# Designed miniproteins, single chains, continued (3): the designs that were tried, part 35

Each design is a single chain, and the fold is of that chain. pLDDT is the mean over its residues in the fold that is shown.

## One batch from the design tools (miniprotein)

Design m9193
Fold by ESMFold2-Fast:
Structure m9193 (fold): chain A 65 residues (1-65)
Amino acid sequence: MELEKLSIEELIQRYKELLADPNVPAEEKGRVMEVLIKKLAEERGLTGPEGYREAQREFLKMLEE
């Protein structure tokens, strides 16, 4: 619930913090990633499997920074 209230930038920062913490299981990191990709898709009006791929590409590009 609270995660969906965060901005895309806040979600990216949280994801990076989770990546830096070795005690956080991969499943928890995956949940934040899913929320971030969903929010990216919603903001850009992307739908269906092709839209989801576009959102994933955007996510990966943001992580390159």
Scores: mean pLDDT 75

Design m9194
Fold by ESMFold2-Fast:
Structure m9194 (fold): chain A 61 residues (1-61)
Amino acid sequence: VDQDEVDEGLALIDVGVARIMARKGRKEEAIEFLKKSIEKYKNNPRARQILEDELKRLEEE
């Protein structure tokens, strides 16, 4: 199993969780959750990009 592909999938799940948090009015919690996820997957460039793109989008809302 390719660990990078697994981590990318987990990063997409984390994006989904953060989006649900933001929709429930927990925007600050969603931002902190994404920051922790970025640190967790920092050595996976694609997973990090997915999380950073969502963090930027959320901060611009």
Scores: mean pLDDT 81

Design m9195
Fold by ESMFold2-Fast:
Structure m9195 (fold): chain A 61 residues (1-61)
Amino acid sequence: MYEEKMREHLEKAREAGEAGDRETMNAHGVKAVKYASETGSEELLQEAIEEVREIGRRMEE
């Protein structure tokens, strides 16, 4: 359900981040956070936000 879609988009965001594709990373990151929010789980939402921030941080290094 929403958790599975969150994981799929986080994986795609990570791959885009490793490839240096910031626009694709942001697009999938936004979708991951959206699906995390739809789960109703604050813990999943926080984890999605932290993972997307970590990917972005690694791209800037």
Scores: mean pLDDT 82

Design m9196
Fold by ESMFold2-Fast:
Structure m9196 (fold): chain A 68 residues (1-68)
Amino acid sequence: SDALAATLRAALRVAEELIDAGRLDEAATLLAALRERLDALVAAGELSPEQAAALRREIDAAEARLRA
């Protein structure tokens, strides 16, 4: 659903703020939890494959920032 996708994006912004604050372990934990939640929502039929692919790319981008 759009509401669930928006909730995941809001949590992703929190992860990005944690990266900017140097709280890298917390950011990594949150990003891992977001991946698990994304996969669970796809399995439950709550997210379309297109929404899942877009969110997965955004999580990947945040993880790339974590390594920089």
Scores: mean pLDDT 85

Design m9197
Fold by ESMFold2-Fast:
Structure m9197 (fold): chain A 86 residues (1-86)
Amino acid sequence: SPFEDLANKFEKLAEQARQGTLDLEELEKLYKEAAALFDDKGDHYGVFMQYRYIEEIKKYHNQGLLTNEDLAYFLEEKAKEIRRRS
């Protein structure tokens, strides 16, 4: 399932976040992949929300408000959300 494959990618980035090795550019690419999948399914609100989520993550990370554990948690929850759509 495209949703299951996407969820697995978010789980991989969550592990990298916990290890302190997450590249935010790779995270942004993954949210854009999520947006493309939602667009393919006609979920225009879902597309909007993927762009909103990555912009908020980048904003709070740049302000020093997100720890590696916070990032890992958010990405694990995102993977669970996506997997429920499969």
Scores: mean pLDDT 86

Design m9198
Fold by ESMFold2-Fast:
Structure m9198 (fold): chain A 73 residues (1-73)
Amino acid sequence: SLEERIRQALEQLIRALEAGTLSLDDVKMALRTLARIAEEQGLEELAEKLRYIVENAKSKEDTIAQLRKLLEE
């Protein structure tokens, strides 16, 4: 499903952020893109959660923690 594909992308973004291969700004840009795709395909709740993380996460560590929490839901 698209939701499963987005969740896989989120796991990859977490790994890239932890490894330092992507910056926090790069990850937030990717999250904005995924939120738009989710919204366009009717995954409104997922889109809102991703936008919340973009707006509210203040550091690399906070972003990783919030993305991990999202994946556990």
Scores: mean pLDDT 87

Design m9199
Fold by ESMFold2-Fast:
Structure m9199 (fold): chain A 69 residues (1-69)
Amino acid sequence: AEPDLRAFLERIPGVGPAVADAILKAGYRTLEDLAAATPEELSKVPGVDLETARRIVLAAKAILESRAR
């Protein structure tokens, strides 16, 4: 697990502390969980719009892909 998933989420444009909490409460606990989600699934979280969801998924995938190389 990444240290401080909450801090990662809060760095994304459109994600504040309340939205980061909502994502964690929805069961997204790791970067792998976020990267495996679709933007449509994440946008169901209160406070997450489709654009913010897309940013979260892409950022998580980019970090994980960088580590796999």
Scores: mean pLDDT 78

Design m9200
Fold by ESMFold2-Fast:
Structure m9200 (fold): chain A 72 residues (1-72)
Amino acid sequence: SSDEHLELAKALAAAGDWEGALELFRAARRTDPSNAELAEALDEAIRRAKEEGAPEEIIRELQSLRDEVLAA
């Protein structure tokens, strides 16, 4: 489910596996594009990625995904 993908994405992000986390965030969006928790999870992931010095490409991809989620 989208919630299962979100929980795994959060765990991978906490472990520093940003590529894995990004894949699971994309899977969560595909499974339920209207998941209200997805936007909050992406905001937190972006904050952590910047704080932990993740590659700029990862930060950009997370921001793009967040913008897609927030688009009406």
Scores: mean pLDDT 81

Design m9201
Fold by ESMFold2-Fast:
Structure m9201 (fold): chain A 104 residues (1-104)
Amino acid sequence: MTDEEAIAYLREVFGLSEEQARAVLEFLKDELGEKTVQRLIEALKAGLDPGLVETILLAEVYFNLLKKGYSKEQAEEYVDLLRKALRGEITPEEFKKRYEEIKK
């Protein structure tokens, strides 16, 4: 799967702009890895409801962060940030800034 295909999927499912979808994709690749993100998006393209897709993405990020040794509080903060990004509630610039602050 190309980045362009993943961006198109995120735009279709969540109503995101290209810039918003790209910021979300960069975050998911950083946290889950490229292969996991490709498999997840390809499986979700099978016609799952957008609310269910959001729930699955948030759960995958949460458990992966815990597995990497992040605290529950850090994992919850990342998941809240991703949820806001998927809903278009933050700008791509704010999303990247907040993401970098949590990762440090």
Scores: mean pLDDT 78

Design m9202
Fold by ESMFold2-Fast:
Structure m9202 (fold): chain A 65 residues (1-65)
Amino acid sequence: SLETVVENARIAFEQVKKKLTPEQQKEIDRIFAELREVAETGSFEEVKQALLEAARKIDELLKKQ
């Protein structure tokens, strides 16, 4: 369900942020800011797409290390 996806993304973001370098934390903060903007103005489907894209970007960021 979307509720499960959102909860899992939130937990992953908190775990990831705690173990990151300052440079990676800035990128995560940028991704979070974009997610907040979509959540405030977007539709439910747009929020879902933004969450999936954010998860993909975070995964790529972690693989770069």
Scores: mean pLDDT 71

Design m9203
Fold by ESMFold2-Fast:
Structure m9203 (fold): chain A 118 residues (1-118)
Amino acid sequence: MEKLREILEVANELFTDELGIEPVPFEIVDEKTIKVDGEEWKIVEEDVEEAYFDPEKKELIIPPSEKDRLFTIAHLFVHVLIYLKVGFKEEEKERYDLLARRIAATSYSYVTGRVPLP
């Protein structure tokens, strides 16, 4: 949990600095619950090929076989920040994913000293 908190703090700072806004308040409530800007997001394990976030259900969906869970949670966390502060446009989804991956990879590498798995 402590490394996850540090990764999410760095990701939040990198994202908000790039947008010129104040850091988004967040809290790791437990191993399956992150509160972001006053709203609870659940980390849910489902048998899916790739991790994704569901803004309607407020869920971060991760396969149980995910090898780099810390990176994947950070990646989905940045998607939540984009959703809350930028909004969502279907035509921009690839650009949002590239931004989220870059910020998550940078924060993950800074905190862990490792590169995320491809």
Scores: mean pLDDT 82

Design m9204
Fold by ESMFold2-Fast:
Structure m9204 (fold): chain A 55 residues (1-55)
Amino acid sequence: MKKQKLEEINQRIEELKKKMREDMENAPTPTQYTAIAIRSIGELLELEEEKKKLE
């Protein structure tokens, strides 16, 4: 139960990291690049908190 949920969250974290890199790569300006990074880190933090709650 917890292991299955944890694996799902780990997959979502991995997907988010990949999406973040793609969004940053396609950012037209350094400012947007930074904004995308900060936004994605925020979402990653939420997933990490959920993961921690399941341990």
Scores: mean pLDDT 77

Design m9205
Fold by ESMFold2-Fast:
Structure m9205 (fold): chain A 94 residues (1-94)
Amino acid sequence: SSRLERARLLARLLAHEIRMLRDTLEKQGLLTPEEAEELDAAAQRVLDAADDPSASLEEIRTVMEEAARTVRRILERRGIPDHLDIDALLAAID
């Protein structure tokens, strides 16, 4: 239970950080509307998994990894350095 609760808290943190990143990049004119929608969708999927009482640790990890890949793909296309350190958040799950 403690590992699962930790994963849910880290998932909520990741979703919040993705939303903050999206808002920052949008304000700087560094996102297309489609990229902003991709980031919002990724954050929402992570929150949905974190709030699902039936979600397993593996399901939460998978959704977080998918969100991380989406963020990295968008940042790489723009040549923007990763300010979220998503790999550290994923490692903190266990």
Scores: mean pLDDT 82

Design m9206
Fold by ESMFold2-Fast:
Structure m9206 (fold): chain A 98 residues (1-98)
Amino acid sequence: DSIIKQIRDVIFQHARFTGIDIDAIRNQPSIMDQVRYVISRSTDADRHAIHNQFVAIADKFGISHPPPSSKDQVILDTVNRLLQASQDGKNSRQRQLS
């Protein structure tokens, strides 16, 4: 949840500064689709800045990541790693409750 919140905070912050419609982002079916929606409407500089923030989240949680990039696939791969770590955290909590 903390990781997912940080991913959303990054994309909503960039949307506010770039004039991307926040309601349109919210209407996307998944967090991955929300990220795709924002980066597809972003400049190379904005994509690189977004990826740098995702890299910082990965570093904070000890998650391996590619070097910072403006490439959509690299950004999405980084987000997928963050989402996997978030799901692994939920599974670990569930095992502790069992």
Scores: mean pLDDT 79

Design m9207
Fold by ESMFold2-Fast:
Structure m9207 (fold): chain A 79 residues (1-79)
Amino acid sequence: SNMFESLKEGLKYALELVKEGKVELARERMISGLENMGLSREDAEKLADEAVERVLAGEDEEKVAEEMAEKALKLLEEQ
């Protein structure tokens, strides 16, 4: 879906900022994007923190972005 692809690309871009050492900017952008989609701040923070930790641990940012986008959309459907 267009929403999934847009979210995945946005999260991937933010996670690339993590690799550049811009961790706080990346976190804020992910949280803002997730909140704009309708997630609570608490859920947005949990997903953003998980994504940051995974990329810092050496996981591929595209894979992490895809899985986080899937989790975010599932949370929105469960509301």
Scores: mean pLDDT 86

Design m9208
Fold by ESMFold2-Fast:
Structure m9208 (fold): chain A 60 residues (1-60)
Amino acid sequence: MKGRLNELIGRLGEELDVPPSWIRDLLDRAGLDTERGIQVLETHLDGLELIKKREEERKK
């Protein structure tokens, strides 16, 4: 896989507290190519980052 896809898999794994291999396997089973995989992961990370920012401000 290309570097950007690997980076996004790693970041999502950290956010969801799951191993990167789990996310990679999920994308592979879904039949997503590199381009679609990147788009899906970016969308999920954007959503999680928004939620995390809101929660982090609440925790203070």
Scores: mean pLDDT 72

Design m9209
Fold by ESMFold2-Fast:
Structure m9209 (fold): chain A 98 residues (1-98)
Amino acid sequence: MTERMIRTAELNLKNLEDVVKKIEKKGYISPSEKAILEGMAQSVVDVGRNAALQDDRGVEIIRRAIAVLKDLKAKSTIPDVRAILDATIADLEKILAA
């Protein structure tokens, strides 16, 4: 159970990073891509929270996610992408503060 959750958390983070990089290379975000990105970001938060409750490795995944998302935000030129990344970072930081 825990191993599956850790793998899912890592996969969700990788997929979010890959999609953000693809959107940034394109230089714009469509309304449908924004909805998909928001859903992917929420999955990173939700699965990360559940992983952190079960295992210290989940906490380390959240710390890594915050670092990855901060790097992506710093390199982002698209306001909607930056806003989604900023909100996601804030939600992940709240999990670590709990």
Scores: mean pLDDT 86

Design m9210
Fold by ESMFold2-Fast:
Structure m9210 (fold): chain A 91 residues (1-91)
Amino acid sequence: MVRPGDRLTLRITEVVSPDLAYAEVVRAEPPPAGLRPGDKVLIRGKIPFEVGDEVEIRAVADGRTLILKGRVVRRLSPDEFEIEVVEAREV
């Protein structure tokens, strides 16, 4: 399970609206159960994302919905961001 303090690198694959995008997990550290490189997630936040922005990430893992609150800690490219998980819950 993803936990507060975990780092996710996400690459935006499709912008749906000014506040909503599909993204792909590029890296997850430490490797959490249920979320892996290549997984598709939904990210909500201010687009384009800037360092310091808060984002919400939704993923389906192992038949459950993960809802993560994160903060953008680094921009690696225009479409690739490192996010620190602040809060994690399973629904």
Scores: mean pLDDT 76

Design m9211
Fold by ESMFold2-Fast:
Structure m9211 (fold): chain A 94 residues (1-94)
Amino acid sequence: DAALAVAQAGIAAIQQGNLVDGARRVIAGVRGLIRQGRIDTAIDILRRAVDALRRQGAPAAAIAAFDRGIQLIEQGRIDDGIAQMERGVAIIAA
């Protein structure tokens, strides 16, 4: 589906070294998956994206922000989780 495809394109972009664009696409796709009630798929995508960011040398503070975002989403705190991931993107973009 479109949300999953956007998220997967984001992971591919991260793997190619386009961390900021890739992470933004992952967040956009994840928002779509969450809106569809596909929380487990969104969490799986986010964990794969974090692994890709880590392999590409993203700052530890950005990785921590994404990990916190995943934990918040797992707790049902969706808006707080997304905000933490957006903070992670801001750290990468700095």
Scores: mean pLDDT 90

Design m9212
Fold by ESMFold2-Fast:
Structure m9212 (fold): chain A 60 residues (1-60)
Amino acid sequence: SGGDEAIRLSREGRNREGARAAAEAGEPGVASGMWDGDKLGDPEAGARGAERARALGNVT
């Protein structure tokens, strides 16, 4: 799934690109988690949100 690639980008501090990749891959939950991190300026928070969304099964 695109979620793995998006989470990797988030861990690299590229939350915007990760969120975009997740959204384009049809994983809006992962994208939403990354947006939270980007909003706070904290890539770690974005990565955690994305990982949680992925663990919930990459559902819309």
Scores: mean pLDDT 63

Design m9213
Fold by ESMFold2-Fast:
Structure m9213 (fold): chain A 84 residues (1-84)
Amino acid sequence: MITYFPKSVKKGEKFTVGGIAEPGAKVEVYIDGKLVASATVNESGTFKVEVDASDLEVGEHTITVKATKGDKTEEQSYKFKVEE
């Protein structure tokens, strides 16, 4: 799985999480362990979803992207910053 998102976002902004994963997989996006968005990977193997950062405090957060198709699960976690 490949995941694209901004290194930092401003508090209150929406940002895009996108990427490449198994076609038809269910993508779930978590911030600090909380599910914030979900999408299904299209037939071309791409996904794109908007995430609202308005409930996040300024500082470092963990974003986790999980893609599941059948019994196969891919999971990646990254750090990103919410700025004033």
Scores: mean pLDDT 82

Design m9214
Fold by ESMFold2-Fast:
Structure m9214 (fold): chain A 105 residues (1-105)
Amino acid sequence: MEAAIEGAYAGGYGAGAGTAAAELSETSENVARAVGAAIAGTGSATHAGLAGGLSVEELKKASERGIADGRAAGLAAGPGEAGAEYALRAAEEAGRAAEEAARAA
């Protein structure tokens, strides 16, 4: 159950970071793929958490915190290739963590 909250945060973080990368750079296939994976992972982690008896409020707070932190981190990385790479990596790690949380539930 703890893994589901961590997954919701990680998925949100990836989505926020990926959105920032898209805003700072032209859309690339890699960025789009990473954002998609992070969004899918967030959904899976949330569903698993609800099935495992976690409250909607706890999962929502984790996701919202993740999105805010991820977006801030992505924007702070700055525009261009380095910023996009940072956001892409964050989105990939978040998606993986969210998938792991979904499996653990």
Scores: mean pLDDT 64

Design m9215
Fold by ESMFold2-Fast:
Structure m9215 (fold): chain A 113 residues (1-113)
Amino acid sequence: DLEKAKELAEQLIDGLLGKVDPSTPLEVGMDIALQLEDLLLGMSPEEQREFFLYLIEKLEENPELLELFRRNLLQQMRALGLPVPDLSKLSNEELAELATEVIQRRRERLAAR
């Protein structure tokens, strides 16, 4: 599942960079994103951390996408009521750990419903 999550993440990144056919329906990207979220929710915290570290290192190849990732993480943390550090000052490892915590907190909220 970890390898499948990495594969889906690369497909989303390639789509965002316009490396895929521009005629590709938006719905295909949304389906990939939903599949990725389902896989992440089913993974252990250790596998989630490894995935996010991989993703962040991949995003470093495109600073604009890394900034988009940081903004999304910031919004998710605020929505969960978590304290937000300056994400631009964090190591890749620290950023991966925060992303993992966000997934765990989202899982906890879903289980409480």
Scores: mean pLDDT 72

Design m9216
Fold by ESMFold2-Fast:
Structure m9216 (fold): chain A 110 residues (1-110)
Amino acid sequence: RLSVRQIALGLAKDLGLVDIETLEDTPTRLVLSGVNAKTGRKYTIVASSGAAEAPDPASTEPVISLDSTTGAARVGVPEWDDLPEEIREAGRLLHESVLSSVMKELLRKS
């Protein structure tokens, strides 16, 4: 099993994020931010132990949450106008252990 840090950094790279910053790096939580070079959208990737975080309705930035304990993932999407395509791309680029959870959550909300 890949470390949560490796999964989060791999996802950031695969999403084409530039100007990647580590905002938080603790044993229980990793937070990365970056900007998608093609769309100009800001992304926040949150990886935590114990639970994938629920979508933040106050945020204007897409948030991808990974649970390092269960392998579950959630996507917070306050204002993606092309939501299905962006989340499909993010889900495809996630580690195998979390991809199905992201897609299941999407299909349930669709």
Scores: mean pLDDT 54

Design m9217
Fold by ESMFold2-Fast:
Structure m9217 (fold): chain A 77 residues (1-77)
Amino acid sequence: ADELIEKARKAFEEGKYDEALSYINQAVLEDPDNAEALITAAELFRKRGDTGAARQVARKALEVDPDNERARKLLEE
């Protein structure tokens, strides 16, 4: 999972947002309980200022792990 998250970060930095989301979706498909991948993606989108994408991914993380405080904070802010 760490490799896919790292690839997503790199693609995001290069402006390849569809590719970045593809890597995150693949990580979740391989391990649907991997809320960390979704939270990391949401944090990356927030870092760039893409609040819409960050909230969408954070919402998906809460569907996988409803008790995740980091994901809830991403939606609260």
Scores: mean pLDDT 74

Design m9218
Fold by ESMFold2-Fast:
Structure m9218 (fold): chain A 64 residues (1-64)
Amino acid sequence: DAARERMIEMLRTGLIMLGKEELAERVEEAIRAGASREEILATLDEESQKAVRFAFSLEEALRE
């Protein structure tokens, strides 16, 4: 799924820019397992949620 792979690439890039390489790997695994954005966010602490929301915003900005 090209859309899923692009989402994973953008999220990985955003999280790596924030120094969150381990979080990037966990989020990638969750997306590949079929977890939704809300499901992923619900398992994270507040700081990690901010990083993931930033990464999603980056992906959205590149689309719009």
Scores: mean pLDDT 76

Design m9219
Fold by ESMFold2-Fast:
Structure m9219 (fold): chain A 68 residues (1-68)
Amino acid sequence: SAEQAAEAARRAAEAGDGSGAATAVGMSIKLGEPVGREAGELAARAAREAGDEGAYRTAQKSLEQGLA
């Protein structure tokens, strides 16, 4: 679900795992539009809120490429 994808990204970002955060975004993208986009944006925001800018940027890039 979208909430599960966002929660996974939050946990990864809190652990400093940018790769895990990007994986969670990729998982949310598989849900398709509009749910996948919304979940991916929430996951990227969660990474940023955890203070990991690198994870946030990785998540944003994955979301942009995966939904393109």
Scores: mean pLDDT 67

Design m9220
Fold by ESMFold2-Fast:
Structure m9220 (fold): chain A 80 residues (1-80)
Amino acid sequence: DEAYDLIKKAKELLKKAKETGSIKLAEESIDLLKKAKELLEQALGAGIRPPIQVSPEEYEKFFNELLEEAKKVLEELREK
């Protein structure tokens, strides 16, 4: 739940960063995604089922795609 809430907030911040051109919001989005990843890895390591019924591999893929998108947005904003 907490990890999912952080991912949702990160998506909102990333969208706002794209709309406003804010490097700070893009960096905050990346930080939230990193924290969410740590929480998910800790939960999986403890044998706790993720709140969404997906495999750990699918969760990792989903998360990595979001992090790569956030990094790309940050790089594009830094170039301008």
Scores: mean pLDDT 73

Design m9221
Fold by ESMFold2-Fast:
Structure m9221 (fold): chain A 77 residues (1-77)
Amino acid sequence: SLEEAGKLALEGVRALVERRFDEALEHFLKAVELYLELGKRDLAIQLLEFAIELFRALDAPEEVIARLEEKLKEVKE
């Protein structure tokens, strides 16, 4: 559901500010997948772009950021 996707995105933000980068990545990717299943591709793209900026701002490992960038590329194509 849309509500479930929003909850996962919020859990991702919480994990990210606590510097639990792997958990944050998992939550954001699950939220993105739910948006895509609901046909909300534009919301999935917006969430990925937002997450990438947030991960960069918090100096997340390059490998983690690369996974989000790869998913964004897949969704845009």
Scores: mean pLDDT 87

Design m9222
Fold by ESMFold2-Fast:
Structure m9222 (fold): chain A 85 residues (1-85)
Amino acid sequence: MEEERRKIEEMIREGKLFPDDIKLTAEAQEEMDKLLAIMEKDIEKFREALEKDERFDEKTKEDLYEGVKESFEAMIRTLGVIMTR
């Protein structure tokens, strides 16, 4: 429901992905943590690649990094919705 989704989005925004009234299996929680670790690794690789890339100015590098961070946040929100029961 719309209300449930909004509640999850608020919790992600507060850094509290899952409240006491939302239950996940241990496997779902493990998979969530694993996916977050992969995304963090990819963001770091992207940042390193941008720092070494002479094709972009500093402003463009900042804009690209912000775009990747926004994509990461959107992915976390999507996972929060999918992984809830």
Scores: mean pLDDT 64

Design m9223
Fold by ESMFold2-Fast:
Structure m9223 (fold): chain A 100 residues (1-100)
Amino acid sequence: MSEKEKEEKMEEIVKKLVEIVKSKSEDMEEKIKKLAEEAASLFENEEEYEKYFPILLAKIREELLKDSSLSVEYIVEALELFKKYLEEAYEKKKAEKAAA
């Protein structure tokens, strides 16, 4: 994938996560987990993961902070859930690739 295509896909993930967090639905954690798995699939190698993961988290934080209806504590909880599931999904992907 080109760097531009990766940036466009990351922006889509940011938008989707912001919509999930703002929905405050009962299935929010499950939706965050699925989106984190999608985000992990964008990273082809460890260098891309190390480069794009912090950028993705920063963009999500900035977008969520624009919504005055969301508490800082709620934003932090949502970011920590996304981070946890993205790290787990990427680690699983690496393990599966190493086992093959």
Scores: mean pLDDT 80

Design m9224
Fold by ESMFold2-Fast:
Structure m9224 (fold): chain A 100 residues (1-100)
Amino acid sequence: SQRQQFFDQVINGFRQAYRYIQNGDYDSAISITDQNINMVQQAYDQGIISEQEYRTITSGLNTIRSITNQIQNGQITQDQGIEMVRTTVQRMITNMRNYS
């Protein structure tokens, strides 16, 4: 379905962001996350996802962006930030698999 294809794309985006962060490529992680935020906004505007799904997914993406910025700025340790991103990504993938 259009919904399943959308969720698969967003899940792939979360996985890509996580891989970039693990490799220290924070700029690419932020870039792919911002692309996913735009994609989620378009899906909501087109009625593909509900307001609750939109809010949940954008919250997860904003969390990844925030954690990545905190690692870059030295506000948290890299190891702590990577673990927080892993937890967020795993939770978001589980939620989106339940949506599709």
Scores: mean pLDDT 90

Design m9225
Fold by ESMFold2-Fast:
Structure m9225 (fold): chain A 88 residues (1-88)
Amino acid sequence: KEEAIEKAVAALEKAIEEARKASEINPELANEAIEHLRRAKEYLRDVSKLDEAAADVAAAVSLFYEVEEMKPTGDELAKVFGEAVEKL
């Protein structure tokens, strides 16, 4: 359980770092995605808020799919977060 949460948090932190690089391309979209990911990290502190965390991650992934250069980041985030959540 703890390992799965750590993996999910690491995936969110990596996605935030990649989104910051994308702020040079589309700062509004990048900032919106980062805010969703930050809220998801806060929600992951409480297992009862897992659905809220997943909703914010899904919103960030959708934003990443609007930028060609961010699609790989969106795909990796969706996969790693989904795998981690399934183990909880």
Scores: mean pLDDT 81

Design m9226
Fold by ESMFold2-Fast:
Structure m9226 (fold): chain A 88 residues (1-88)
Amino acid sequence: MTLEERKRRAVAAVARIVDDYLREKYPLGSEKDLEARAALTEFAVRASQMKSDEELYKAAEEWAKRLEEILGDPELAQRVIDAVREVL
């Protein structure tokens, strides 16, 4: 698996986890739903710029903290980190 494939898989796994969470917890188009989806787009862009597994993992850790600040759910943040680790 190439670094580019790992980046795409990490972004897809994170997007799925967050989308599933938002569908269960927040109305579509609510402030928190829109803010979290904007943050997902930011993560996809940032992940595409990473040049190693270590950089991708650190980017995911920093982004998970941002997601926790938006949604207030440390378990969701940990699930994001675990999903990225499983891809790497």
Scores: mean pLDDT 85

Design m9227
Fold by ESMFold2-Fast:
Structure m9227 (fold): chain A 52 residues (1-52)
Amino acid sequence: DRQRRIDRARQWVDSRGMSMQDVFDRMYRNTGWTRDQVIDHFARQYENPSEM
């Protein structure tokens, strides 16, 4: 469910007062991850916040 992962990633980012575009740019700069990889990562952070 791709949309569910996107929604969860946005929820995590919004909780930190950031925009999704800023997160994509930062993550690409730091890790080289694609948008899909970033979305998947932060969707997991939203579901399992103990990982961070």
Scores: mean pLDDT 70

